# Designed miniproteins, single chains, continued (2): the designs that were tried, part 87

Each design is a single chain, and the fold is of that chain. pLDDT is the mean over its residues in the fold that is shown.

## One batch from the design tools (miniprotein)

Design m7194
Fold by ESMFold2-Fast:
Structure m7194 (fold): chain A 65 residues (1-65)
Amino acid sequence: SNALLRRIMEHELSKLSPETQEIVEKAMKGEHTEEDVKKLAEELGLSEEEARRLLESVRQLHESL
């Protein structure tokens, strides 16, 4: 259990819009879709490739906690 990393992740999530938070929660469960990737990319000003990598990183990070 990495309690510090979890708290950092939760703190960063609290700064995001409710819609983005929902997308990140789906990613943690491995349930995110290509539509979620596009929405995240548009909201954060990222490319779809960057948004996809971010959501995959969130899932891997969550599984390591």
Scores: mean pLDDT 75

Design m7195
Fold by ESMFold2-Fast:
Structure m7195 (fold): chain A 94 residues (1-94)
Amino acid sequence: VEELLKKAEELIKKGDYEGAAKALVEAAKLAKTDEQARRILELAEKMLDSGKLEGIEGALEVAKAILENPNLSKEVLLRAIGLLVRAIGDLLEL
């Protein structure tokens, strides 16, 4: 998870939201703790806040991957639902 988070941060800095989303989706599937999931969601929120189509689409995919992870608490799942709703809203405005 740590290497995937580091890779995603570098890709976000470069504006490669498609690559960052792929790394964060993999990290979301491997996440075993709420702390790991919160770090993934923070990076996905940065992608959404970019306002770029690839960033919004990437955030949606990451939220979906978190929601499919059975190891995470209701608090983390609710945050992922919030991200998913925001991403859908942003896509509808494009």
Scores: mean pLDDT 81

Design m7196
Fold by ESMFold2-Fast:
Structure m7196 (fold): chain A 79 residues (1-79)
Amino acid sequence: ALEEAERELERILENLKKLVEELAKDPRVSAAQIRTFAETEVEEAVRALGERYGLSEEETERLLRKFLEEAEKAVEEAV
């Protein structure tokens, strides 16, 4: 349900933060590329988990907004 999806998204976000930090160390990768990567990963994860856990449209939108904001903060802190 919602709580389980949110818990899985928190795990995904923690792994994403580590990947973002590693990407930020590569001088060939721009901040814009890292941001696009992070946004795409979050969007795909929220969509997949929303489908898997049978979340409502409102619950899926709420999770998407929350985790996109957190991913954006992670990118800003890493770059």
Scores: mean pLDDT 84

Design m7197
Fold by ESMFold2-Fast:
Structure m7197 (fold): chain A 103 residues (1-103)
Amino acid sequence: AAERALERARELQAKHPDRLASAIDVEYKDGKLIVVLGRYDPAAPFTTGPAVLLDTDVSEITKEFLEKMKEQLDAAIAAATDPEVQRALEELKKYFDELIKKL
C-alpha cells in the first residue's frame, strides 16, 4: 500500500517535475486494511513523505476505531494546504462514515 502510493507519487512527479505529487491508496491485503497518503517532493522528502493513516487487522476495525480514524482525518484535512490532498481525505472520511453505518 505505502509502496504503491509512493510509486504513483513518483509517476506524477516524473510527468510534472516542477510540482509536488500526491497519491492516496486504499488496499486490503493480508487481513489488513491499509490507507496511505503519499506525497512526493524531491526538494523536501522528509516533510512531504508518505503518511500511513491506517494499517491494522480487519478484526480490529470497529465503530470506535473508525470514529477515532475520522478524528485523525479531520486533523489531516485541517493541516492540508493542497486542495487535491484535502479532497482525497474528505472522500476517505465519507467512506469511513459509510462503513460505520454498516457496523
Scores: mean pLDDT 61

Design m7198
Fold by ESMFold2-Fast:
Structure m7198 (fold): chain A 50 residues (1-50)
Amino acid sequence: AERAAKLAELGALADATTAEDIARREALAAELLAAGVSPQEIVRAVNAAR
């Protein structure tokens, strides 16, 4: 649940243009990578929001 929620938030921030939103996206990506989420899964989540 937590992982899926973070992936969804990452996707929602895919087109982030503000410094705050970009920092949030980077933090979420780093947390997901640290939790064992693959780079491919992160890219998929970002692309699914476009």
Scores: mean pLDDT 75

Design m7199
Fold by ESMFold2-Fast:
Structure m7199 (fold): chain A 55 residues (1-55)
Amino acid sequence: SLDERIAEVEARIAQLRDEFVALVEAGTLTPDQLRAIGSEMLALLKELERLRAEK
């Protein structure tokens, strides 16, 4: 369902946030990791907006 797809995207966003926080707190975040996380986060946020607009 649309609600299930929204929940899946939101769960992936939360997972990326937690990964980012862990890397920052550990002091191990690299520029390449920041770019990769940022790119995936932007794509997920755009997909979330698209899915919500379908309701």
Scores: mean pLDDT 86

Design m7200
Fold by ESMFold2-Fast:
Structure m7200 (fold): chain A 86 residues (1-86)
Amino acid sequence: AEETVAEAERLLQRARDLIEKAKALPNTPEGKFEAEVYLGLAILAATVTLIALDNDKSLPEETKQRLKAEAQAVLDEAEKVSREIR
């Protein structure tokens, strides 16, 4: 449970860092391509987090719902940034 929470928080922080890196890239064809790669990795990290949370039956429901909401917020931000750079 505590280990799953720590892993989820680490993956979500990594995803947020990747989104910030995507936003910092230049508005060139190469920069847009690299941004899409970073956003794809952020989406993967958030998705893996959601799967890990669903598979951990020992997590308190409040903690699980909070981390799922944070993962969904990461997915929503990645989609928003992807739309803004295209």
Scores: mean pLDDT 84

Design m7201
Fold by ESMFold2-Fast:
Structure m7201 (fold): chain A 72 residues (1-72)
Amino acid sequence: SLREQVERILETARRAVEERSRELAEEALRLAEELERRFAPSWSGMSPETREYLERVLEEARRLAEEALALV
């Protein structure tokens, strides 16, 4: 479920670039921020591998969203 949520955020960011959509880019950024807020209390309890995976995918999603915003 968590993996599916993270993949959805990444997919939204990819679509933002492909469609040159500010709305999708803003949505991807909002979803990423909400996910981090929800998992912040349990972040220290996650395995290093899980945290690294989440950080990497969320960073990629933000990078793509920022790229899309630059294309407006």
Scores: mean pLDDT 79

Design m7202
Fold by ESMFold2-Fast:
Structure m7202 (fold): chain A 84 residues (1-84)
Amino acid sequence: SMMEQMRREEEEARRLIAEARRLAQEVDDKVRAAPTVSRKAQEAARAALVGVEQLEWRDDLSLENVRAAAETAIRFAREALELL
C-alpha cells in the first residue's frame, strides 16, 4: 500500500539523517583532534556538516530529496575519514 511505502521511506529517511549527523560530527571531531590534516579532508568534513545543517532548516523537502541529501552528507563524511 502507499501508506506502508511512505512509512518505510520515512523510517529510512530518519535513519539516514541520524547516520549522517553521527558521521559528520565524528569526522569533525577527528579533524579537530588531528595534529595534521589535509585541506581536502577538512573541506569534505565541512561539506558533511553543512549538508546535515541544511536538512534541519528545510522542512519543505520531499522524503526523496531528504534521503538524497543525507546520503550525500554520508558520502562526504566517509571521504573525509578515508583522507585522515
Scores: mean pLDDT 81

Design m7203
Fold by ESMFold2-Fast:
Structure m7203 (fold): chain A 60 residues (1-60)
Amino acid sequence: EVERALVLAVKGLVLRHDGQTEEADKYLAEARELATKALGPKGSDEVIAQAEARVAADLA
């Protein structure tokens, strides 16, 4: 589930970069929900941070 949350977070961030904010928000919300369920309350922040690092590396 953590890997699924990370994939959804990365996809959401890519969609936001492409200007699809509505779809991006949906993917990011699902990622946070899955991360919280799998890792607990602080898990969502860590998963989002990892996704941001991956997107930054891929877009550079």
Scores: mean pLDDT 78

Design m7204
Fold by ESMFold2-Fast:
Structure m7204 (fold): chain A 91 residues (1-91)
Amino acid sequence: DEKKEKAGENAREVMGMLGFSEELQEIAYEGAKNGNADEAGKKAEELLLEKGAEPDVAKRGGELIKKIAELAYKGMSVDEILPKVVKEMSS
């Protein structure tokens, strides 16, 4: 499905623009493409913990990645997602 592929690509692009690793970009891509935002957030938190992030940082990262995947799955563009997640990070 071309629409699902584009959702995944948009999530990956937002993740790249925010400086997340290629591994985290792939998690967001799969979550957005398949509508599994909750699973994407959990996998991202687990990966961040494995790579030595502090528990609060890993949890916040997972929540952010979940939000990116969810918004992309709903059909939002990179230009629509990026301002929303940047605002969340700044609060």
Scores: mean pLDDT 85

Design m7205
Fold by ESMFold2-Fast:
Structure m7205 (fold): chain A 69 residues (1-69)
Amino acid sequence: MEKERKAALLTAAAGILAAAAQIHLERGNEEEAREDVEAAKELVKEAEKLGGEPPKSVLELIKENEEKL
């Protein structure tokens, strides 16, 4: 199903951006980290609109990164 596949891809992309944000935060690149967190949140929201259920690990990583910004 096209909708289900798109939700899965958006979720995967959100996870990649969340991981990238963590790396940027570890390096002191707060601007890049903020951009990646914002992008990851938008992808999660879009996946949820398509009926996707983002993994708890991805949601937790986004939250941890937000708390450090």
Scores: mean pLDDT 82

Design m7206
Fold by ESMFold2-Fast:
Formats: structure tokens, C-alpha cells, sequence
Structure m7206 (fold): chain A 66 residues (1-66)
């Protein structure tokens, strides 16, 4: 579920649940816009200053599975 994915992101990244939900939604929007998983991860990491590329890849992977 979306709630479970956000919780997993929060636990792995140390971000709040609200921030995790925002990042998950942003990742989903990038994928829906036609970006590849790697392109979406790079865009997400560039837009969020506290997010590593590895964390962004994980978030995009979860967003793809929704």
C-alpha cells in the first residue's frame, strides 16, 4: 500500500512520514511523466537536498510497485 511504502521510506531515510509520502508522490509523478526509473531517481535526488541517490532509487522502486 502507499502508506506501507511511505513508512518503509521514513524508516530507511530517517525522514518524517509526511516527507516520505511527499517523496513517494513526487517519484510517482516523474514515472507517470514517462521518465525511466534511473532518470526519476536522479531528478528526485537533485530536487531534495537531504536525499542521496541510493535513497532516491529506493523511493522510485517503491513508487513503481504501486
Amino acid sequence: SREEAARRIAERTGLSLEEAETLLEAARALLDAGLSEEEAAERLAAAWPHLSLEQARYIVELARSL
Scores: mean pLDDT 84

Design m7207
Fold by ESMFold2-Fast:
Structure m7207 (fold): chain A 92 residues (1-92)
Amino acid sequence: GKAAEDGAKAAADAAKEGGGEGEYKVDGDTVTITIKNADVGQAVGAVGGATQAALLGGEGEVKVSGDTVTVTLRGVDDAAGEAAARTIAAGS
């Protein structure tokens, strides 16, 4: 819950520092990170985080629509969700 939410906030904040715009949402067991005006590094970070969530027993999905990258993390425990979100942040 809280650790994954804090990680998602950090990823959104890192996206802003990287020249994009970052937003996050937490809806129950789903963490969504949206990066607008995303660059290649931010997209790579998003794929890395989604892949890490899947490897840690959850689900990670990445959607790209124009310059917007949306990452959805589901079914991962708090520590794994935080780790995946930090991987997304590192791409920004």
Scores: mean pLDDT 76

Design m7208
Fold by ESMFold2-Fast:
Structure m7208 (fold): chain A 75 residues (1-75)
Amino acid sequence: AEELIEKARQAYADGNYEESVKLAEEAIKQAEKDGNYKLMAEAYGILSIAYRKLGDIEKAQEYFKKALEYHEKAK
């Protein structure tokens, strides 16, 4: 899951926002299987910023809320 998150961040940094979304979605699936709430929070955070760049503000806000929720659960 960590490797997918790093790849998603790199795709975002490179301006490949749709690829960043795909990698972050894969990271969420893996982190969910592992019960790793910290990685789920990081991946939802990437989804939020990537969707904002794609102009999908509604999805960006929804994923931002999920990132905060899983960040809290990770404590």
Scores: mean pLDDT 85

Design m7209
Fold by ESMFold2-Fast:
Structure m7209 (fold): chain A 87 residues (1-87)
Amino acid sequence: DQARRHFQQGQQFFQQGNLDQSIDHFTQADNMTSGRPDMRDLRAQSTFNMGIVYDQQGNTDQSRNLFQTVVDNFPDTPQAVRARQRL
């Protein structure tokens, strides 16, 4: 589906070093999974990966806010464990 395509494109752009495009695609994936319980895992992954990309850009405040969002909203996910290590 379109949310998964945006997630995959976000990962691809991050691997290519295209950080702005990576953020755009992860943001689209996060927005498209909002309010969809069946897509909760993908939303946690998108939010966490967006945090990683902002950290790589040196946008530490945005990165911390995204990792905090993962901890607060997805505490039961592997992404929350990894996010806590980065706070």
Scores: mean pLDDT 87

Design m7210
Fold by ESMFold2-Fast:
Structure m7210 (fold): chain A 71 residues (1-71)
Amino acid sequence: MEEGIEALNAKDYEKAAEYFEKALSEKESAFIQTALGIAYKKLGKEEKAKEYLEKALALDPNNSDARELLK
C-alpha cells in the first residue's frame, strides 16, 4: 500500500494501479478503490476507473474525490 501511494505521487499510474490492486485483494477499502479509480482515469481507462469509483462510493458515500471523478 505504501508503494502504491509513492507511485501515485510520482505520477507512475500503471505501477500505482498494480500496487493498489494487490492491496485491495488483501483488504477492501474505499481509499484504495478511490486511488485505483484515480490511477485508471489518468491512464485513460475510463470503464475501470468508474467501476472502482462506484465501489468506493458504495463503501463511503461522503468520499468527495470519488464523487467528483464520477461527474
Scores: mean pLDDT 78

Design m7211
Fold by ESMFold2-Fast:
Structure m7211 (fold): chain A 60 residues (1-60)
Amino acid sequence: SRELGIRLVIHELGLSPELAEELAEIAEKEGVEAATRYAMEKAGLSPRVARGAARALLEL
């Protein structure tokens, strides 16, 4: 679920609640690739970690 994915990226990656919510919205509206780019640009995550975060928000 979206809620589970948001909690996971906050807990495991230390993202702020605001950033996690924005990332979830981008993942739902624009897909995994757009969310991955957003996470890299706004949170400074590596490509591998950013993709994991984007997938967690869509697939959990």
Scores: mean pLDDT 81

Design m7213
Fold by ESMFold2-Fast:
Structure m7213 (fold): chain A 80 residues (1-80)
Amino acid sequence: IEEAKKKAEEALRLAMEALKLGKDRKVINRAIGAALGAIGVIFEAETNPNMSKEQAEKLLKIAEATLELARETLEAAKKE
């Protein structure tokens, strides 16, 4: 779960960096929303003492997908 949290937090950081470049607000806002949503779900799951390994792996995949979206969003913002 800690790895998923770190990846989701990193995704938000990258999406916020893209926002500073100010190019495509619609795409950037979508990336920020995805990162915030992932953070919320992961932090809520962390409070569950009975979280399964399968659920933890699913949360990690969500965090990884969100991080990839944030990376793509930042790279697109930099290219403009």
Scores: mean pLDDT 74

Design m7214
Fold by ESMFold2-Fast:
Structure m7214 (fold): chain A 99 residues (1-99)
Amino acid sequence: MSQEELDEEVIDALVEIAYAIGKIANDPEGTAKILEKILPKVKSLKTQARAYLYLGQAYYDAGEKEKAIEWFNKALELARQAGDEDLVKEAQELIEKIK
């Protein structure tokens, strides 16, 4: 448990940093690839839901609208399971904006 908790803090930071760097670099495809590589290491439902939102955003920015919607829907379901009302609302707003 203790090692998994420390790893989750690092993974949460990596998810945030990967997305931030991707936006600065204006590289949505590269952002998606990095996030997909991090995803298998994410064990927290809240961090996974956030990573799925960022992955959806990256696909949308890359012009892959259908993939973006798929990832936003997955993020919404994980956010609901995690009980994160703010993240649920963000996922719903993103789905409504791009449908």
Scores: mean pLDDT 78

Design m7215
Fold by ESMFold2-Fast:
Structure m7215 (fold): chain A 60 residues (1-60)
Amino acid sequence: GPYAEKAEEAGRKAAEAIRAGDGAAAGQHLSVATQYAEKAKEAGDEESAKKGEEAANRGG
């Protein structure tokens, strides 16, 4: 769903920021990924929410 897609996109941006050495941007994108993963879970898209949570956990 749209929240899961936004969570994955934010997780991807966080990973890119980590590779670029931009810890501030990485933290911002990780926070966004976590927020959208929670919204995806609330909307009943639990598997996609889990993917977003895993991306956030690996990135931070």
Scores: mean pLDDT 75

Design m7216
Fold by ESMFold2-Fast:
Structure m7216 (fold): chain A 101 residues (1-101)
Amino acid sequence: MAEGSVTARSAAGPVSAVIEVGGKTIEIPTPASLGAGEGVLVVRASSQADLDAVKAAAREAGIEIVDEIKTKDNEYIIVLAPSGNLAAAKETAEQLKKLLE
């Protein structure tokens, strides 16, 4: 699989996660209250192959995968904790599930 760069950035209010995967920029609206800043990465995968690639990259990098959320559009949202802050990542995943219902 091609090596993709994953970049997550918090902007000053409201906090939006901008994620680049495979040369595409994906913006995930993240409410400031979710705390999806430093230490939590949120990645959107548009297919099972992209999901598998993100999971493989996280495993190779030693990054904990906290949750996988399947959307109604057959996309996947993956919540990662690269800094090991599992509590913040779990809270982010729970809030995203509520927002996607």
Scores: mean pLDDT 58

Design m7217
Fold by ESMFold2-Fast:
Structure m7217 (fold): chain A 97 residues (1-97)
Amino acid sequence: PKFLKNLEDVTVKEGEKATFTATVTGSPTPKIVFSKKKAGKGPEYLGEGTVTQNPDGSYTATLTITPTKEDDGALVYAGARNEEGQVVSKPAKLTVL
């Protein structure tokens, strides 16, 4: 798998929805999962999000979460895996005001 578009940093107020989007390509179809990591804590699984296939054969994965103040400064990652291997996105920083 390969990332065509990485996650972008997101700033929200507590209780607002934060949306993270990544676009990946790969054959066979990769499984896309999201995780969160904050300094001093282990990684937390956030789920697969919503995945849409694009006309060019790529896949756009979208994750929407409602963060709390404790999530301020967390890094969000997307991982894509198939039988050929695994790739991880650049981290996106989540800021909660």
Scores: mean pLDDT 77

Design m7218
Fold by ESMFold2-Fast:
Structure m7218 (fold): chain A 73 residues (1-73)
Amino acid sequence: MEEAEKLRKKGNEAFKQGNYDEAIKYYERAIELDPTDAQAWDNLALAYEKKGETEKAKEWRDKAIQAGRDVAA
């Protein structure tokens, strides 16, 4: 969990700098370690949207909702 949060923070820094490609890589790794982190999923989708990859962003938003539900099931 701590490692996933560290990766998400690195993604947030890259996102803040406008480096969406780097942000995507960090968010994907954070989700790999903690797939229940809805904020990492949402930020990944937003990073794709900032790159103009709207369909990819929609897919990741839908997956974020599913990941949140799976932890409750």
Scores: mean pLDDT 77

Design m7219
Fold by ESMFold2-Fast:
Structure m7219 (fold): chain A 96 residues (1-96)
Amino acid sequence: AAMREQAERVAEEVREIGERALAAAESTRTPQTAAAGVGALLSKVAEAARLGPYIARRAAEVFREGVERLGAVMSAHDPATAAAVRETAEFTLAML
C-alpha cells in the first residue's frame, strides 16, 4: 500500500540521519555532537508523527536504534548526559 511505501521512505530518512549523527559523534567524541544528532532524529520523528500513527511507529523503530547507538557513544564519555538524552527519547517514543 502507498502508506507502507511512505513509511519505509520516512524510516530510511531517519536511518540516514542516525548514521550521519553516529559518524559525527564517533569522530568528535563530544556530548554536544551526540546531543545534536538526537535533536535531528527527534525533529524527523516529529515530522513522521504528523503523517499518522503507522508511519510514526515505523520511524520510531529506526529512531530507537539510532538513539541507542548514540547513547552508547555518549555513555563512554558522559553517562549523566546520556541518561538525560535517553529519558527524552523514551518520553518522545511514548507519545507516538
Scores: mean pLDDT 74

Design m7220
Fold by ESMFold2-Fast:
Structure m7220 (fold): chain A 100 residues (1-100)
Amino acid sequence: SDAKKYYEEGLEYYRKKEYEKAAEYYEKAILIDPNFAEAWHNLGLVYLEKKDYGKAVQAFKKYLELDPDDIFRESIEAIRKELEKKVGGKVPPLVLKPKN
């Protein structure tokens, strides 16, 4: 699918430590498939690496809301709780916009 292709492109940029491009491609994947848990997970990791803790919390909350049956769920919940303390608590939903 196109969502999976954008996700795989994002993984390539993440491996190259090109976090801005990685985020762009994960966002493109999510715009096509908003329930793509792996794309939300990796978008959160990119925002964490960029020290955008508010957006990292938003992405991880969406990942957890999708309730994926995977090995990362407990670790991401722990990270989300620590980041929410760091940003002063409640974080609004992430709004994604297409790139011009």
Scores: mean pLDDT 80

Design m7221
Fold by ESMFold2-Fast:
Structure m7221 (fold): chain A 97 residues (1-97)
Amino acid sequence: SMEEFEKAKEEVKRVNEENLERLYEAMKEYGIELTEEQIEEQRERAKKVLEEQIKKAKSVEELENLKRLEEEITEGLILMLKGVEEAIKRSEERKKE
């Protein structure tokens, strides 16, 4: 139904914002700090991309799939950031020997 479709669109937007917040917190935790201006620029860019993807969706199922894909991408990015931080730490520990 149209009502279910509209709710699914709002849900995708909410989950995307929550995912961005988790990613920025992870970046901060691993020593990557962005300015408020950089965060806002990235948020606006991500929002535009998401809005284009939502416009292409023709069903609630496609919106649910988009939501799952965005969550998986966010988790993957957080794991990548952790891996990079650990590699940098190991490199610095070797230099101190």
Scores: mean pLDDT 81

Design m7222
Fold by ESMFold2-Fast:
Structure m7222 (fold): chain A 67 residues (1-67)
Amino acid sequence: MEEYIQKGKDYLQKADEAEKSGNKKEARRYYLQALYWYSKALEIDPENEEVRKLLQEVAKKFKEVSA
């Protein structure tokens, strides 16, 4: 489980860096990867509030870069 959370955080960091540099297309791709790994973590522990909050934040950021 922790590996999935760490992968999600790694991709979230890459997405934030890409967004900060104005590369919205790359940020979108990295946010999608973060969503994927956090979803995998939730399949193992559906009640993990930390991962649920991280998923919601990434989904919000993904929507913002896709607007």
Scores: mean pLDDT 82

Design m7223
Fold by ESMFold2-Fast:
Structure m7223 (fold): chain A 82 residues (1-82)
Amino acid sequence: AKEEAERAAARAEVFAEAAEGLALIARGVGKVAGDEKWAEERARRLEERARRAREAAEEARRAAEAGDAEAARRAAERAAEA
């Protein structure tokens, strides 16, 4: 049971890291593209998704520490949906 919760938390962490990476790339690419308004809007949306994914990953980690595999799985789903 605890191993299942820990795997869900690990998956949520990967989603959060991926979302954070995409937000950083979008921020950097926007500087090169020369369309500051479009780039700023895209970067902000990705940064907001990264924040939601990170919050969900933290929830999954807390659920895993409590041994709650179902709560950890639901949090991982929220991280993926962000």
Scores: mean pLDDT 80

Design m7224
Fold by ESMFold2-Fast:
Structure m7224 (fold): chain A 100 residues (1-100)
Amino acid sequence: MKKEELKERIKKLFEKSLEWLLELGVLTEEDVKRAKEVAEEMLENYDLSEEELLELASKAPDQATFITVVVYLVELLKKGEYETVEKMIEILEKSFKEEE
C-alpha cells in the first residue's frame, strides 16, 4: 500500500510539474505527452531493470532531467527506501509550489 501511494504521488507531482512548464512555455504539449507516457510506463512497470528504465528514459531525451528524477525515485522504491522517496517528493512539491 505505501509503495502504491508513493507511486501515485510521484505521478501527480510529475503531471503538475509538466503542466506548469507547459503554462510557462518551456515545454510543448507534445513534450508533456511524451514525458507523461514514459513516466507512467516506469511507474507501472517499476520492476523493470535499471537498463530497461534507462531505455524508457531515452524515449524522452528533451525531458531528461525530469525522467532522470523518476528513474532515481523508482530505484529507491525498489530498494524499499520509502521514507527517502517521501521526503524527496515533499521537497519537489514544495519547490514547485513556491516557484508557482
Scores: mean pLDDT 69

Design m7225
Fold by ESMFold2-Fast:
Structure m7225 (fold): chain A 74 residues (1-74)
Amino acid sequence: SEEERRRREEEERLRRLRTRALSGEGLSALGYAMSRYFRRLPELQEFGERMEELGREGERESEEYREELEELLE
């Protein structure tokens, strides 16, 4: 059905976004965007800057990177 096709397309899109966001490059890009677009909300700007830094400096496959990512996202 069309609903099943749209659901599969959405699931695939979310899977790609998740993979991208969990990559250092994806996290860095997202952090950069947040720091630029939420300039009037200091907490969100700081959060974006932390994401950008973690994405650039983090060991993508390490337990430390995963732990820091989980702490950042909570």
Scores: mean pLDDT 63

Design m7226
Fold by ESMFold2-Fast:
Structure m7226 (fold): chain A 96 residues (1-96)
Amino acid sequence: MEEKKKQIEAEYEKILATLEAERPQVRADMDALIAKRKDLTPEQVKRLRQMEDEVLEAFKLIAEAIYYIDLAHLEGAKTFDEIMELIKKYREEKEK
C-alpha cells in the first residue's frame, strides 16, 4: 500500500512539474498569437492573458482531482459517493 501511494504521489508531482515547465512555452505562444493579431483591443489582450492563467490553473485542478481519485481507489473506494467523501477529506487535510 505505501509503495503504491508513493507512486501515485510521484506521478502527481511529475504532472505538476510538467505543467510548470510548459508555462513559459504557453506564454510565448500567447505572445506570438497576440503580436500577430493587430486588431485586438487592450481589453481583449488583458482578457486573453487572464484566460491563459485560468487554463493553466484549471489543468492543475484536474491533475489534483485525478491524484485524489487514485488515492481514493487505493483506499478501496468503488462508488462515486465513496470517492467524493475521500476527496473532501484529502482537501481538508491539505488546507491544515
Scores: mean pLDDT 77

Design m7227
Fold by ESMFold2-Fast:
Structure m7227 (fold): chain A 91 residues (1-91)
Amino acid sequence: MREEALKLIKETPKEELVKGLEKQVEMARRAAERARELGAEEAARLAEEAARLAEEAKEKIEEGNYEEAVELLEEAQRLAEEAARLIREAE
């Protein structure tokens, strides 16, 4: 939930948040590569969009805009979950 995520983000050191987001971006890009290998073009597109939103969330964290960062991460997670579902179906 947003309120819990926002509290956790505010309590986590900024450097740790940034590293976590960089890892999320890398994982999403790897999912996009996996999707392309399987011919799951829609999953690849969704995974790349999730990576883009995670990168934007990182910028918002760096700006101190934690509320917008949470919104972007919520959308990124939704897209990443949909991409993972499509990848699983393509296997």
Scores: mean pLDDT 79

Design m7228
Fold by ESMFold2-Fast:
Structure m7228 (fold): chain A 62 residues (1-62)
Amino acid sequence: SPLEKAKEALEKGDYFKALELATQALIERPDDPEVVELLHEAYNKYLEKLGQPPLAAPRRPA
């Protein structure tokens, strides 16, 4: 599964690979909130590696 491979890439510190795999997972599972969260995490970690500030995380209403 691209989602599982994206999680592995994040754990290994390969943030660009994680971003690519998370994007593939989003194409296959667009309604999955876990995929959207993983894509956000991968993108923010990629930005951090480039020395850029992270994107603001959306607050979930209680």
Scores: mean pLDDT 74

